# Ledger of designs, part 39: designed miniproteins, single chains, continued (2)

Each design is a single chain, and the fold is of that chain. pLDDT is the mean over its residues in the fold that is shown.

## One batch from the design tools (miniprotein)

Design m5418
Fold by ESMFold2-Fast:
Structure m5418 (fold): chain A 97 residues (1-97)
Amino acid sequence: MIEEARKALEAGDYYRALELVNKAIDEDPNNAEAWYLAGEVLYRLGDYEGAVAAFEKAIKIDPNNAKAYENLARVYEKMGDETKAQEYREKAEKLKA
C-alpha cells in the first residue's frame, strides 16, 4: 500500500494516493510513513487543516522525521501562521544538525 500510495502521489493521482494511505492507516494507525504521506496528499488537495493533523500524527509517532516538520512549516505558511511556520522550520533544522 505505501509504495502504491507514493506512486499515485508522484503521478498526481491525489485521491488514489489518499485512498491507499487511509488503508495503510486502518491496518496500522502507528505507521508514521502513512500519516506523513497522508499529510502530503492533503496539502496537495488544499486541505491544510487535514494536512496539519496528519503531519502532527506522523511526528508524534516518529519525532525524528525532519521532513514532516518542514512540511508542517509549509502548511502553516499557507494558512498565514508565520510564527508557527518559523517554529517548525527551526525544529526541522535542529534535527538535521
Scores: mean pLDDT 84

Design m5419
Fold by ESMFold2-Fast:
Structure m5419 (fold): chain A 58 residues (1-58)
Amino acid sequence: EATDLAIQGLIALDKGNYEEAVELAKKAVEIDPNNPAAKAVIKALEEKGLKEAAEEIR
């Protein structure tokens, strides 16, 4: 589900697995673009300095 994917993405970010976090966030957004957890992962990616990856997801 979108929420589960987004949560896994946040966990990946916390562990420094940025590539995995981007992939999980992208899948979450594709399932439900209005999911608040998916939006939170995108915001977290931007705050980590991964603005390019966040733009790709949009």
Scores: mean pLDDT 77

Design m5420
Fold by ESMFold2-Fast:
Structure m5420 (fold): chain A 89 residues (1-89)
Amino acid sequence: SADKELEEALERLEEDLELAEKLLEEAKKNNDKQKLKELLAGLERAEGGLELLRKKMEEVKASEELWERFERLLERHEALKKRVEEELA
């Protein structure tokens, strides 16, 4: 079903974001600017995927619960990107 596909896509993105958050903490601990740049590039690439998912959710008229989950994911993604940018400044 469309709902199952959306749930699976959101779950994968949430797992990717959790991994990225862990990688940021490791890069900060090691003062690894190259790793921070790679993280930023990965987050910027992921923005395209988030926009495509948003459009798919609109097309299939996703449930309010799925939209709330997506918005939480988007907020976490934006917060993480800002943290990586601040570490590179």
Scores: mean pLDDT 88

Design m5421
Fold by ESMFold2-Fast:
Structure m5421 (fold): chain A 77 residues (1-77)
Amino acid sequence: SEKDVEIVRLHKELYLETGDESEIDALKAALKDKDVRVREQAALELGELGVPAAVPALEEALKDKDERVREAAKEAL
């Protein structure tokens, strides 16, 4: 849903304010969400953050069933 996509954006904002690694874990989990928009947004947010810990999860997202998610992961890497 739109709200789930907004929650993904909030995880990035919280990480930028707090440095809490659990927010990165939440974004990595969002890459496997049932909603394609949530997975796409998670890939974009992780790409903007540029955290090395997210690279393996983004590489898996390159194999996503949806082209939008794969494209976002390519741009993130």
Scores: mean pLDDT 84

Design m5422
Fold by ESMFold2-Fast:
Structure m5422 (fold): chain A 64 residues (1-64)
Amino acid sequence: MEVEKLKEEIEKDPNNADAYTRLGGVLLAQGKLEEAVEAFKKALEIDPNNETARYLLEIAERAL
């Protein structure tokens, strides 16, 4: 599954903000809003200037 592949990518490179952003996007598409929020927050912890993660975090938080 897509989530499984992204988790493997994160395990190999824990500083990969893009992998966390993609994970959040997949979780958001699945309606797993709380998990998506956590993934986007982790992406922003790694890269605070990640505009995609910030934008998707706002969407996920509004959907909660």
Scores: mean pLDDT 80

Design m5423
Fold by ESMFold2-Fast:
Structure m5423 (fold): chain A 57 residues (1-57)
Amino acid sequence: MEKAKEVYKELVEKLNPEEDISTLIERARKLAKEKGLSDTEISNIVIYVIIEKNLLK
């Protein structure tokens, strides 16, 4: 889904490895709501962001 890709891209671009997971979830929810995504889709995006955070270390 193109909308999910946009939300993921923005979260990764602004990602700070020092940030809390809860902060990332809040950002994901806000962006996804603006794009018209459901909470279920947000959950998948958050997983990808968490993976990226671990890679950045």
Scores: mean pLDDT 69

Design m5424
Fold by ESMFold2-Fast:
Structure m5424 (fold): chain A 94 residues (1-94)
Amino acid sequence: MPSLEELLSRAREVAEKALAEYPDDPLVQEIVKKVNEIIDNYETLSDEELFEKLREAVRLAQEALDRHPDNPLIQELLDTLSELLRYVAERLEA
């Protein structure tokens, strides 16, 4: 599996691309904001805090996919955030 840092970097790239495609979508804007907050603070966040922030980002990405069901960037964003959430969940359960 890719590292936490690689998954975070990928999430940022995909989120920024989604924002470029849907610049006026408030859900996409909020996802980008949350992803950037996570990346900027991940070294200072506890695994529990990181899990909760990622869970919120996944929920927003699911809502965005419901709005844009055929969009491959939104699907990629949801998949990447879900992998991050699972990675942190496995660490939290260890």
Scores: mean pLDDT 81

Design m5425
Fold by ESMFold2-Fast:
Structure m5425 (fold): chain A 60 residues (1-60)
Amino acid sequence: VKERLQEKIETYKKNIDFYKKQLEEAKKDPSVSERDIKFLEKGIKINKEMIEKLKAQLEA
Protein backbone atom coordinates (compact mmCIF):
# COMPACT_ATOMS: atom_id res chain seq x y z
CA VAL A 1 0.00 0.00 0.00
CA LYS A 2 2.73 2.50 0.97
CA GLU A 3 4.66 1.79 -2.26
CA ARG A 4 1.60 2.62 -4.43
CA LEU A 5 0.98 5.83 -2.48
CA GLN A 6 4.65 6.82 -2.86
CA GLU A 7 4.46 6.22 -6.65
CA LYS A 8 1.39 8.49 -6.85
CA ILE A 9 3.20 11.18 -4.81
CA GLU A 10 6.18 10.95 -7.20
CA THR A 11 3.83 11.33 -10.20
CA TYR A 12 2.25 14.47 -8.70
CA LYS A 13 5.72 15.87 -7.87
CA LYS A 14 6.72 15.33 -11.51
CA ASN A 15 3.56 17.19 -12.60
CA ILE A 16 4.43 20.09 -10.23
CA ASP A 17 7.97 20.28 -11.66
CA PHE A 18 6.49 20.40 -15.18
CA TYR A 19 4.07 23.22 -14.27
CA LYS A 20 6.81 25.14 -12.38
CA LYS A 21 9.07 24.99 -15.45
CA GLN A 22 6.23 26.19 -17.70
CA LEU A 23 5.39 28.98 -15.21
CA GLU A 24 9.00 30.24 -15.07
CA GLU A 25 9.15 30.27 -18.90
CA ALA A 26 5.73 31.99 -19.08
CA LYS A 27 6.82 34.63 -16.52
CA LYS A 28 9.77 35.55 -18.80
CA ASP A 29 7.57 35.77 -21.94
CA PRO A 30 5.65 39.10 -22.20
CA SER A 31 3.26 37.55 -24.78
CA VAL A 32 1.88 35.04 -22.24
CA SER A 33 -1.50 36.09 -20.81
CA GLU A 34 -2.43 36.35 -17.12
CA ARG A 35 -5.01 33.64 -17.86
CA ASP A 36 -2.27 31.19 -18.92
CA ILE A 37 -0.19 32.07 -15.84
CA LYS A 38 -3.19 31.47 -13.55
CA PHE A 39 -3.87 28.15 -15.29
CA LEU A 40 -0.33 26.98 -14.52
CA GLU A 41 -0.55 28.22 -10.90
CA LYS A 42 -3.86 26.33 -10.47
CA GLY A 43 -2.21 23.18 -11.86
CA ILE A 44 0.57 23.46 -9.25
CA LYS A 45 -1.98 24.05 -6.45
CA ILE A 46 -4.14 21.04 -7.38
CA ASN A 47 -1.14 18.69 -7.57
CA LYS A 48 0.17 19.98 -4.20
CA GLU A 49 -3.26 19.33 -2.62
CA MET A 50 -3.20 15.75 -3.97
CA ILE A 51 0.28 15.19 -2.48
CA GLU A 52 -0.93 16.48 0.94
CA LYS A 53 -3.89 14.07 0.87
CA LEU A 54 -1.63 11.13 -0.05
CA LYS A 55 0.93 12.07 2.64
CA ALA A 56 -1.86 12.22 5.24
CA GLN A 57 -2.92 8.72 4.16
CA LEU A 58 0.70 7.48 4.55
CA GLU A 59 0.86 8.94 8.10
CA ALA A 60 -2.47 7.40 9.13
Scores: mean pLDDT 80

Design m5426
Fold by ESMFold2-Fast:
Structure m5426 (fold): chain A 97 residues (1-97)
Amino acid sequence: SLLEEIEAALEEARARGDEEMAELLELVREAVEAAEKATKENAEKALELVKKALELHRKIIEERRAPNEEERKHAEEMEEEILKEWEALLEKKIAEG
C-alpha cells in the first residue's frame, strides 16, 4: 500500500532526524488521505499538496544533506516517482469529474 510505504519512510526520516523529509512525507500522507475520499474538492486539495511535496522534495535534493548519499538518493527517487504518479492520477480524476 502506498500509505504504508509513506508511513515507513516517515518513521525512517524521523529516526535519522531529517525534519525536512519528514515534513514532505507528512504532506504526502495528507494528499493520499484526501484522494481516498473520492470527491472533486478532495482531489483538488490532494493535487495541491502533492505539488507542494514535489517542490519541497526537489529543494531537499538540491541541499544534499544526507550522510549516506547513495541510499538517500534512492529513497528520494522513489518518493518523487510516487508523488508524480499521484499528481497524474489526481489530475485525471479532476478532469473526469
Scores: mean pLDDT 67

Design m5427
Fold by ESMFold2-Fast:
Structure m5427 (fold): chain A 71 residues (1-71)
Amino acid sequence: MQEEIDGAVAAIHVATLLAAARSQGNEEAYKLAEEGLDKVFEAMRQGKADEARKIAEETSKKVDELMEKEK
C-alpha cells in the first residue's frame, strides 16, 4: 500500500504540472512534465516508489523554472 500511495501522489503531482503547463500553452514545460510523468509510471511499475517521488520532485522544479522564464 505505501508504494501505491507514494507513487500515486507522485503521479498526481506531475499530472497537475502537466495540466498547468498545458493551460499556459508552454510546450517546453508540457513536454518536460509529460516525460516526467512517464518516468514516474515506469518507476512505479518496477516498484520503485522512492525513485518515482524523486522524479516527480525534480520534474516539478524544472517545470516551474521553464514556466517562470515564459512569464
Scores: mean pLDDT 75

Design m5428
Fold by ESMFold2-Fast:
Structure m5428 (fold): chain A 73 residues (1-73)
Amino acid sequence: KIKEYEEEIKKDPNNAEAWYKLGEELLKEGKVEEAKEYYEKALEIDPKFKKALENLVKIGVKELEEGVRKVME
């Protein structure tokens, strides 16, 4: 599945949807930082790509919560 999205990007590097989908797959693999980079790439191509923005916000909130929890524990 990741390879399929990489192929789409190779054919059309301006395909924001393909970058977003690749980010989704990386997030499922636990590669949060890489997923963030690909969501950011999708937004660079299409600043109105709401799904990528929503996922970046969700990741940011979760990371902040985990950081605070780590200090408290």
Scores: mean pLDDT 74

Design m5429
Fold by ESMFold2-Fast:
Structure m5429 (fold): chain A 121 residues (1-121)
Amino acid sequence: ELLKKIMFGQGLLREKKYEEAIKQYREALALDPEDGRAQNNLGNAYRKQGKYEEAIAYYEKAAKILENSSRAWRYWNNLGNAYRKQGKLEKALEAYRKALEINPDNTEAKKNLAEVEAELK
């Protein structure tokens, strides 16, 4: 049930049916409020709608759920991207640094960090 809602939501997101995807992810979270994948996917749906404040809230929840997991770097990188889109460059920098603390070899997070550092000059 939970996995079906997440997978269906991902398909809807790919088809740019953002409101329908959001509904599926919210239903998934009604079944398991601590599902980090559903939190992150809900963040992605809001980000694709340009709703960066909402996206940030869900990425923060996803990152907190997995705060001690080696997989949390993806959520921190997404959080950094959302902060950057809002022009919150210092918060974006902090989020990318946290992603790199978890996964030091992440090429995308290294590139994003360098770009934000250049934007702050």
Scores: mean pLDDT 82

Design m5430
Fold by ESMFold2-Fast:
Structure m5430 (fold): chain A 94 residues (1-94)
Amino acid sequence: AAAGAETREVVVTLTLPAGGSATLDLSALAAPGDVLTVLVESGSADVKVAGQATATPLREGDAVTVTLPAPVLTVSNPEATPVTVTLRLFLSPG
């Protein structure tokens, strides 16, 4: 088996209530210092990593790249209505 340095890809679908949030535990997939790219495949949400002062608002087709201080991502719905969001996560070694 050829072991390369591979970017790990995960697709997550979340249904968030109005003003709600979900915490994604990435500890099985990522370590502190790893680089995470979050791509919104559908819907919209705010995303935040541990230690970040403000969440990054993302819409369908938007992407953000962050270094993970901890293997945890918080996804929040700032809207007054429930949303379903599908995120594609790309994880690479830091």
Scores: mean pLDDT 79

Design m5432
Fold by ESMFold2-Fast:
Structure m5432 (fold): chain A 55 residues (1-55)
Amino acid sequence: MLEKAKKQLEELAKQGASTMELIDKAEELGERAGDPAIKQELLSHAAKLGVENLK
């Protein structure tokens, strides 16, 4: 589950998704998982992808 969610975020980043779009998707996937730790990990991953795209 977590690996598939991270892959979805990476694919969105490759398509040029904004940092906000990546964070929104991470929140959606995290809520679906029902685990706060997974949600936090996905949000962290989305933020890293957004920062890399800005630098």
Scores: mean pLDDT 77

Design m5433
Fold by ESMFold2-Fast:
Structure m5433 (fold): chain A 58 residues (1-58)
Amino acid sequence: SEEDAYYLGFLAGYNAALAGLPLERALALVEEGLKEAGFSEKEIEIALKGAEEGYKEA
């Protein structure tokens, strides 16, 4: 779901920031991972927004 995609992205972005990964790298990993897992383009877009927000909250 779109809500699940957002939270998955948020957690991934947050954890990437804690791990010291650059934002650009974190977003690329989230996009490719969800694409391979069969998420829709819309869900990936929402997850990337979540990932940016999660990254900034860390």
Scores: mean pLDDT 86

Design m5434
Fold by ESMFold2-Fast:
Structure m5434 (fold): chain A 59 residues (1-59)
Amino acid sequence: NVLEGLQAGAKGVEAAKAGDYATAAAYYQRASDLFREAGLEEAAARMERLSKEAAAKAA
């Protein structure tokens, strides 16, 4: 789950750099879920915040 969370987070960063905030929000949300399952609460909370910020920019 940690490796998958890192991959999802990286995909979120790529999407955000491309200006695709809707896709970035989805990947950050997935990364948050994966980090939470792995017991990485701080990383999960950080990714959840990035997902909400990206979703707001997509609106």
Scores: mean pLDDT 85

Design m5435
Fold by ESMFold2-Fast:
Structure m5435 (fold): chain A 110 residues (1-110)
Amino acid sequence: VPVAPPIPGFTAEDYFNNGEVAYKIGNYYGAILQYKRAIALDPDNAEYWFNLGKVYYAIGDYKEAIEAYEKAIELDPDNAEYWENLGKAYEAIGDYEKAEKYYKKAEELK
């Protein structure tokens, strides 16, 4: 989805918080837009990539969810929740072997 320009004076955290509110009320495309704006201002924040992945997963865009979760893991490889959600996304596309591998990695980090 193309990203509209950022609102002047808003921080990456402001966009991220708006994305969380949008996600909570079921405005998934609004959440994607806000998280992408947060990422545009702070691309090295693992949590922003992780939350983008969660929204893609919620709407059934499992490939996009996997790509976003892999970015989060590249930035923070020791977060068990990121590995767990990557496993769920692979399970959703029927890749049970990768799902099991990533679930085991998540368990090792707990």
Scores: mean pLDDT 88

Design m5436
Fold by ESMFold2-Fast:
Structure m5436 (fold): chain A 77 residues (1-77)
Amino acid sequence: MKRRQEMAGKAAAEYAELRARAEIQAMRTHPERADEYLNRVEAFADAMKPIGDQSEIAKEAVQAALEAVRAAAEAIR
């Protein structure tokens, strides 16, 4: 069922990108709450781990999203 795994990985990657964008925008609007938004993305990355173990694309996208949000939080501080 290779196609189902591929579709799940692509959906996870797209969702990770959208989530990172939303959390970064929230951090820019409310810098005092940056830790809350970073914690949300870290929790998301943990929740996506089973999909990441099945899909390299999903794993890379989730990791990139987490790194982008961490970089945004660091830049705000």
Scores: mean pLDDT 76

Design m5437
Fold by ESMFold2-Fast:
Structure m5437 (fold): chain A 58 residues (1-58)
Amino acid sequence: RLDELVREAAERLGLSEEEKEKVLEGVTAFRNGQAPLSVEELDERGKEAAEEVLRALS
């Protein structure tokens, strides 16, 4: 479900495949408690996608 949510957000926001992978990795690490959600490597669209996915999972 996480992968599907990231894919849908990426398609809607026009993210590249590389940006989609960064969002998936960041959200996964954040949910596993391995790291806070890093937005330094995400542009504005990537940050919006990550926030949308996290909201859907809440």
Scores: mean pLDDT 72

Design m5438
Fold by ESMFold2-Fast:
Structure m5438 (fold): chain A 65 residues (1-65)
Amino acid sequence: SYEFELEVDGTLIRGRAEGEKVEATSDGDVPQEKAEELARKKAKEYDEYLKALQEALKKLLEELK
């Protein structure tokens, strides 16, 4: 799971992603839907990074064969 915090115009947004579940909370005027969207974006960026790394490792292993 991923936990992250970000500040938007002085409002603290906390996000958590665990598999397909995404939770987010906001301490101010930021709509919950926007907080959830930002949390999903952060989780997706991390997942895409890991996938790219795995593909690079597969290619390296194939070249060593």
Scores: mean pLDDT 65

Design m5439
Fold by ESMFold2-Fast:
Structure m5439 (fold): chain A 79 residues (1-79)
Amino acid sequence: KLEEAQKLAAEGDKYLKAGDLEKALEKLLKAAELAEEAGDLRLAAQLYAGAAEVYKKLGKEEEAEELLKKAKELAKEAA
């Protein structure tokens, strides 16, 4: 599960480098969900923050703000 999350995160980064923002977002969100389910709240927070940046690049500011709020909450719980 956590290994799958890391693999999806790497795929998301690959799509980001290729400029495929929609595919990058899909992979990063799935990776974040799996990290959260696995109890790695720090990794989940990082991945949700990354997905929020992709939403911002897509012009989806409201979705970006929502994910950033979630990322901050998870980071606090990981401490």
Scores: mean pLDDT 83

Design m5440
Fold by ESMFold2-Fast:
Structure m5440 (fold): chain A 60 residues (1-60)
Amino acid sequence: MSDEEIAREFRRIEDEAVRRALAGMAPEQVRAEYEARVRALAERAGLSVEELRAIYEKYG
């Protein structure tokens, strides 16, 4: 998986969290879903969550 693909998928996770919050989903549920999706992306990419955030900061 490329750094650009990782950054794009991370942005999609953030956009979805914002959309769900605006739709009235409970904050604790939005956060739990967000954290689960970030963790799943890290596992799929073979990276830590910290490494994912570094890539997103660089390309996002």
Scores: mean pLDDT 83

Design m5441
Fold by ESMFold2-Fast:
Structure m5441 (fold): chain A 62 residues (1-62)
Amino acid sequence: MLEELKELMIEKKISEEQLAEIMSQLDGSDSEENKLKKLIELIKKAEKSEGELSKQLEKAKK
């Protein structure tokens, strides 16, 4: 799980700070592991729809 996320971060050029901000926007689970699963799913979908990840990062940064 975490290793797959790290690989996606490198591939998408997502910084650790940006990742933390995105995770703070992901609510609805008690465990960090569940949030990571949702984050990985969002990043994978963004490979097909680049705009979705860009919007998430822009919203999290502000």
Scores: mean pLDDT 63

Design m5442
Fold by ESMFold2-Fast:
Structure m5442 (fold): chain A 64 residues (1-64)
Amino acid sequence: REAELERRAEMARLVAELMRNKDYAAAEELIAAETDPERKEELERMVKVALNGQEESAAQRAAR
């Protein structure tokens, strides 16, 4: 149970690091390897929110 929580925290940190490095393909591969559907959905939601924020900001600047 403690090891499971630690693994989840480590996975989230790795995904965040890959996204910071613009390595979205590797982040998606890590999420795809997650076998817990609840955790997979949470990680996918985090990535989607971050990407939507970046894409919307770029689109708004381009629309000027």
Scores: mean pLDDT 67

Design m5443
Fold by ESMFold2-Fast:
Structure m5443 (fold): chain A 91 residues (1-91)
Amino acid sequence: SIVEKIRELLKELAELDENLTPESVERAEELLEELEKEKKWEGLELLLWEAEQQLEILKLIKEGKVEEAEELAKKLEPEVEARRAKAAAIA
């Protein structure tokens, strides 16, 4: 079912987060594209957004732009906290 497919994709995304390598970036992009097609819940939207930001940071690291990656991570931290708080409030 569609629900089982979403669950499987979310599991793969979580496993990818534990194995963060520059080579995993392409796989993360593929997983995000599939999840976006099934996007229906605010909790899933948060996970997709966080994954997209993490992927951008990984791309910068892969390109040797470590300072830019650190700056992006610092800029995103308060937004991540705000979005997580909002998701928790409606859960």
Scores: mean pLDDT 66

Design m5444
Fold by ESMFold2-Fast:
Structure m5444 (fold): chain A 95 residues (1-95)
Amino acid sequence: TQNNRLQGSSLGMQGGDIAYQALVDDGRVDEGRRLSRFVSQRSIQAVLSDSTTAVQYLQQSGQQFRQAGQQYPDTRSAFQQAHQLIDQGRDIVSS
């Protein structure tokens, strides 16, 4: 439903906020801004899409969180939390 896509996208945005703050705290402000914009765009597209496509947009955000956590080990815990929010969002969209 539209409500499930909105809720899942909201969790994706929360993940993006956590990821942004972790990168800013690590001194990577420009990278944090780029990731935040990416996640925001994917979350908006998820709301505007069907459930199957919305899951794919949330998966794209999750992939970016995995890559960033691997590249910046000091932020790994925050990116694991952000990825958990994406997994919750995907589950809600799929229900």
Scores: mean pLDDT 85

Design m5445
Fold by ESMFold2-Fast:
Structure m5445 (fold): chain A 70 residues (1-70)
Amino acid sequence: LEELEAQRKAWEASATPEQKALIDEVRKLEAEVERAIKENKTPQELYELMGKLGDAERKYAAFRRAQAAA
């Protein structure tokens, strides 16, 4: 858990502008999902937000893999 947080911060510190944008998008969507859960939004709204978060995380993961492969 601590290692994952440290790894995330290290990536943010050395991230390209594109990586930073992807990380920021994931972070914003994570905050939106957490907020929606606390506000007891409908399951449909939570599902939509979780879908967006999943898409953003997939984009970031794909970017990281492509960067590592280059």
Scores: mean pLDDT 74

Design m5446
Fold by ESMFold2-Fast:
Structure m5446 (fold): chain A 111 residues (1-111)
Amino acid sequence: MKEYTVHVSVRVPREVADEVIDEILKKVNEIAKKYGAEIVSVQRVERADYVTVTITLKAKSKEKALKMADELYEFLRELVEQGKVVSAAVTVTDDDGNVLYRRSTDPAAEA
């Protein structure tokens, strides 16, 4: 069965990182459950001024992956507007690594 990978990358201010990351993970889990997606990995990289979190999800349907990605992006965009998140990006790839979807709150940021 063809699989679709959703990559979520967020940059969170270090001072509020634990609280904001918990909020993000709770919402990502709720959205993943809604679309029947699996959370494959959560990676946290700490830097001096911010924390980068990368969440990888797998979906078995292109339609569900794209809908989930859009819902995740809108949630993260709201967190950027609230000042809780510095930047966020959501990318969907197929099994061959082709990019099917990409949205970022910073258009210059890599996925």
Scores: mean pLDDT 84

Design m5447
Fold by ESMFold2-Fast:
Structure m5447 (fold): chain A 60 residues (1-60)
Amino acid sequence: AITFTFSFASKEHAESMAQKIRSMYPEASVSVSGSTITVSTSLDTNRAIALALQLIGESL
């Protein structure tokens, strides 16, 4: 399993991103704590990298 933790500017942004991740990667476990998202996944490396890049893009 691969785990990512990303912080966003607001709780609303984090919750919006969590919903988007759940719809695109339903196999991933997504939890939100304030403005921080923790994603745990058994995805292969390429899919995990794509997810991480998406989280980084949305945090900008």
Scores: mean pLDDT 73

Design m5448
Fold by ESMFold2-Fast:
Structure m5448 (fold): chain A 58 residues (1-58)
Amino acid sequence: GGAREVAERLLARAEEALAAGDRETAGHYANMAGTAAVIAGDEELLARAQELARRAGG
């Protein structure tokens, strides 16, 4: 898929990792999703990735 689909899949993995208590893995997937969202030009996906990264790091 395109960069948007990659971002969506990475966000899903970040959410799963966060739900499992694995903040390290969640942060890594959220950061990767943010990069994919920038490439896709999708500001909503970028905002979601930044929020997940913040929750994983806090």
Scores: mean pLDDT 87

Design m5449
Fold by ESMFold2-Fast:
Structure m5449 (fold): chain A 117 residues (1-117)
Amino acid sequence: HMKVLAVGVVVDGDTVHVRVYNEKGELLFEETFPLDQVDELADRIAELAKKLGADEIHVVAGSATDPERAREVAERLAKRIEEKTGLPVHSTVVEAPSLEEARERVDELAKAFARSG
């Protein structure tokens, strides 16, 4: 049976807001990172996935102001996490008209992926 680790990322200007969920939809990790520390974030997620014995990882990214930056962040996270873990990593980008809606949509989709594994 697949155990899914789900990562929600909201891009807000030069920062990323991150929440990580287990297969029960429980919050494991929440933090804010500068955009230039996305690789450090990926390393922390990779370590967490290894500790929990995750079988796959889903990254959900969203932004109200810059959907292309959200895509870049999701792709960079997915690639580095896959390189560090050897696990399959899936990425999804969501669009939202506001930062609040981006956070809500990312959170709900990340929890849905977490619960689907």
Scores: mean pLDDT 82

Design m5450
Fold by ESMFold2-Fast:
Structure m5450 (fold): chain A 87 residues (1-87)
Amino acid sequence: ASAADEARREAMRTRAINAMLWSEEKQQGLRSTEDRAVLLAGRTIELFNELGLGKEQQVLDLGVESSPTEALRELERLLAEIEEKKK
């Protein structure tokens, strides 16, 4: 991985953590695909950490390599897989 890719992953991680700190009203009122993707990335990282999965980098790489629309779709898919696995 390049230093630029690592910087982008760190920036995405910071954005995701900060999104989790947004007010409930702001989180419920998100209209942009980018903001929704960032919030969902934070939630996905939190779930991966709860499950002891070493997949945080996979979520961060979505923020580097994917458009916001693609990132949102992949994050929703990952969350659905995690919920299915909890059954």
Scores: mean pLDDT 72

Design m5451
Fold by ESMFold2-Fast:
Structure m5451 (fold): chain A 97 residues (1-97)
Amino acid sequence: IEEAKKKVEEAKELVAEALDATTDLDAQVSATLAIIALGLALKELEKGDIEGAIEGVEIAKKAAKKALEATTDEEAKEKLKEAIKLLEEAKKILEEE
């Protein structure tokens, strides 16, 4: 759980940095949705709702992928790719709990 929480927190920071780097409105909207979903996933982890946390991570991963597709900024793309990778790893850890 602690390692999954750390990966979700790191992914949230990367998405926030991508949001700051991108000027594409569609990418900003999708990145913002990902940040909201990650915040909700972290709250579910605090409550011990692993299934709810997995759902939040999946919603965030989908939103981050949309942001990646919409952005033209190379720095934002790299940060979003790393965030998506961290979210995949976090989901795998949570599914093993």
Scores: mean pLDDT 85

Design m5453
Fold by ESMFold2-Fast:
Structure m5453 (fold): chain A 58 residues (1-58)
Amino acid sequence: MKEKIKEKLKELFKDDPEVYQAWLETIDKENLTEEQYQKMLEELDRIIEARKAVEKKK
């Protein structure tokens, strides 16, 4: 689960490496529930999909 979230975060924060690093440290230290990880992954997928749609329109 964590690896999938890390991949999504890297894609989402391409232009914000400091924010990406902060999130990596947070999820590595945090022991979240499986449900919380699933919700986070779904939210990240939504955001990434929206951003890709905007980028491809250019």
Scores: mean pLDDT 73

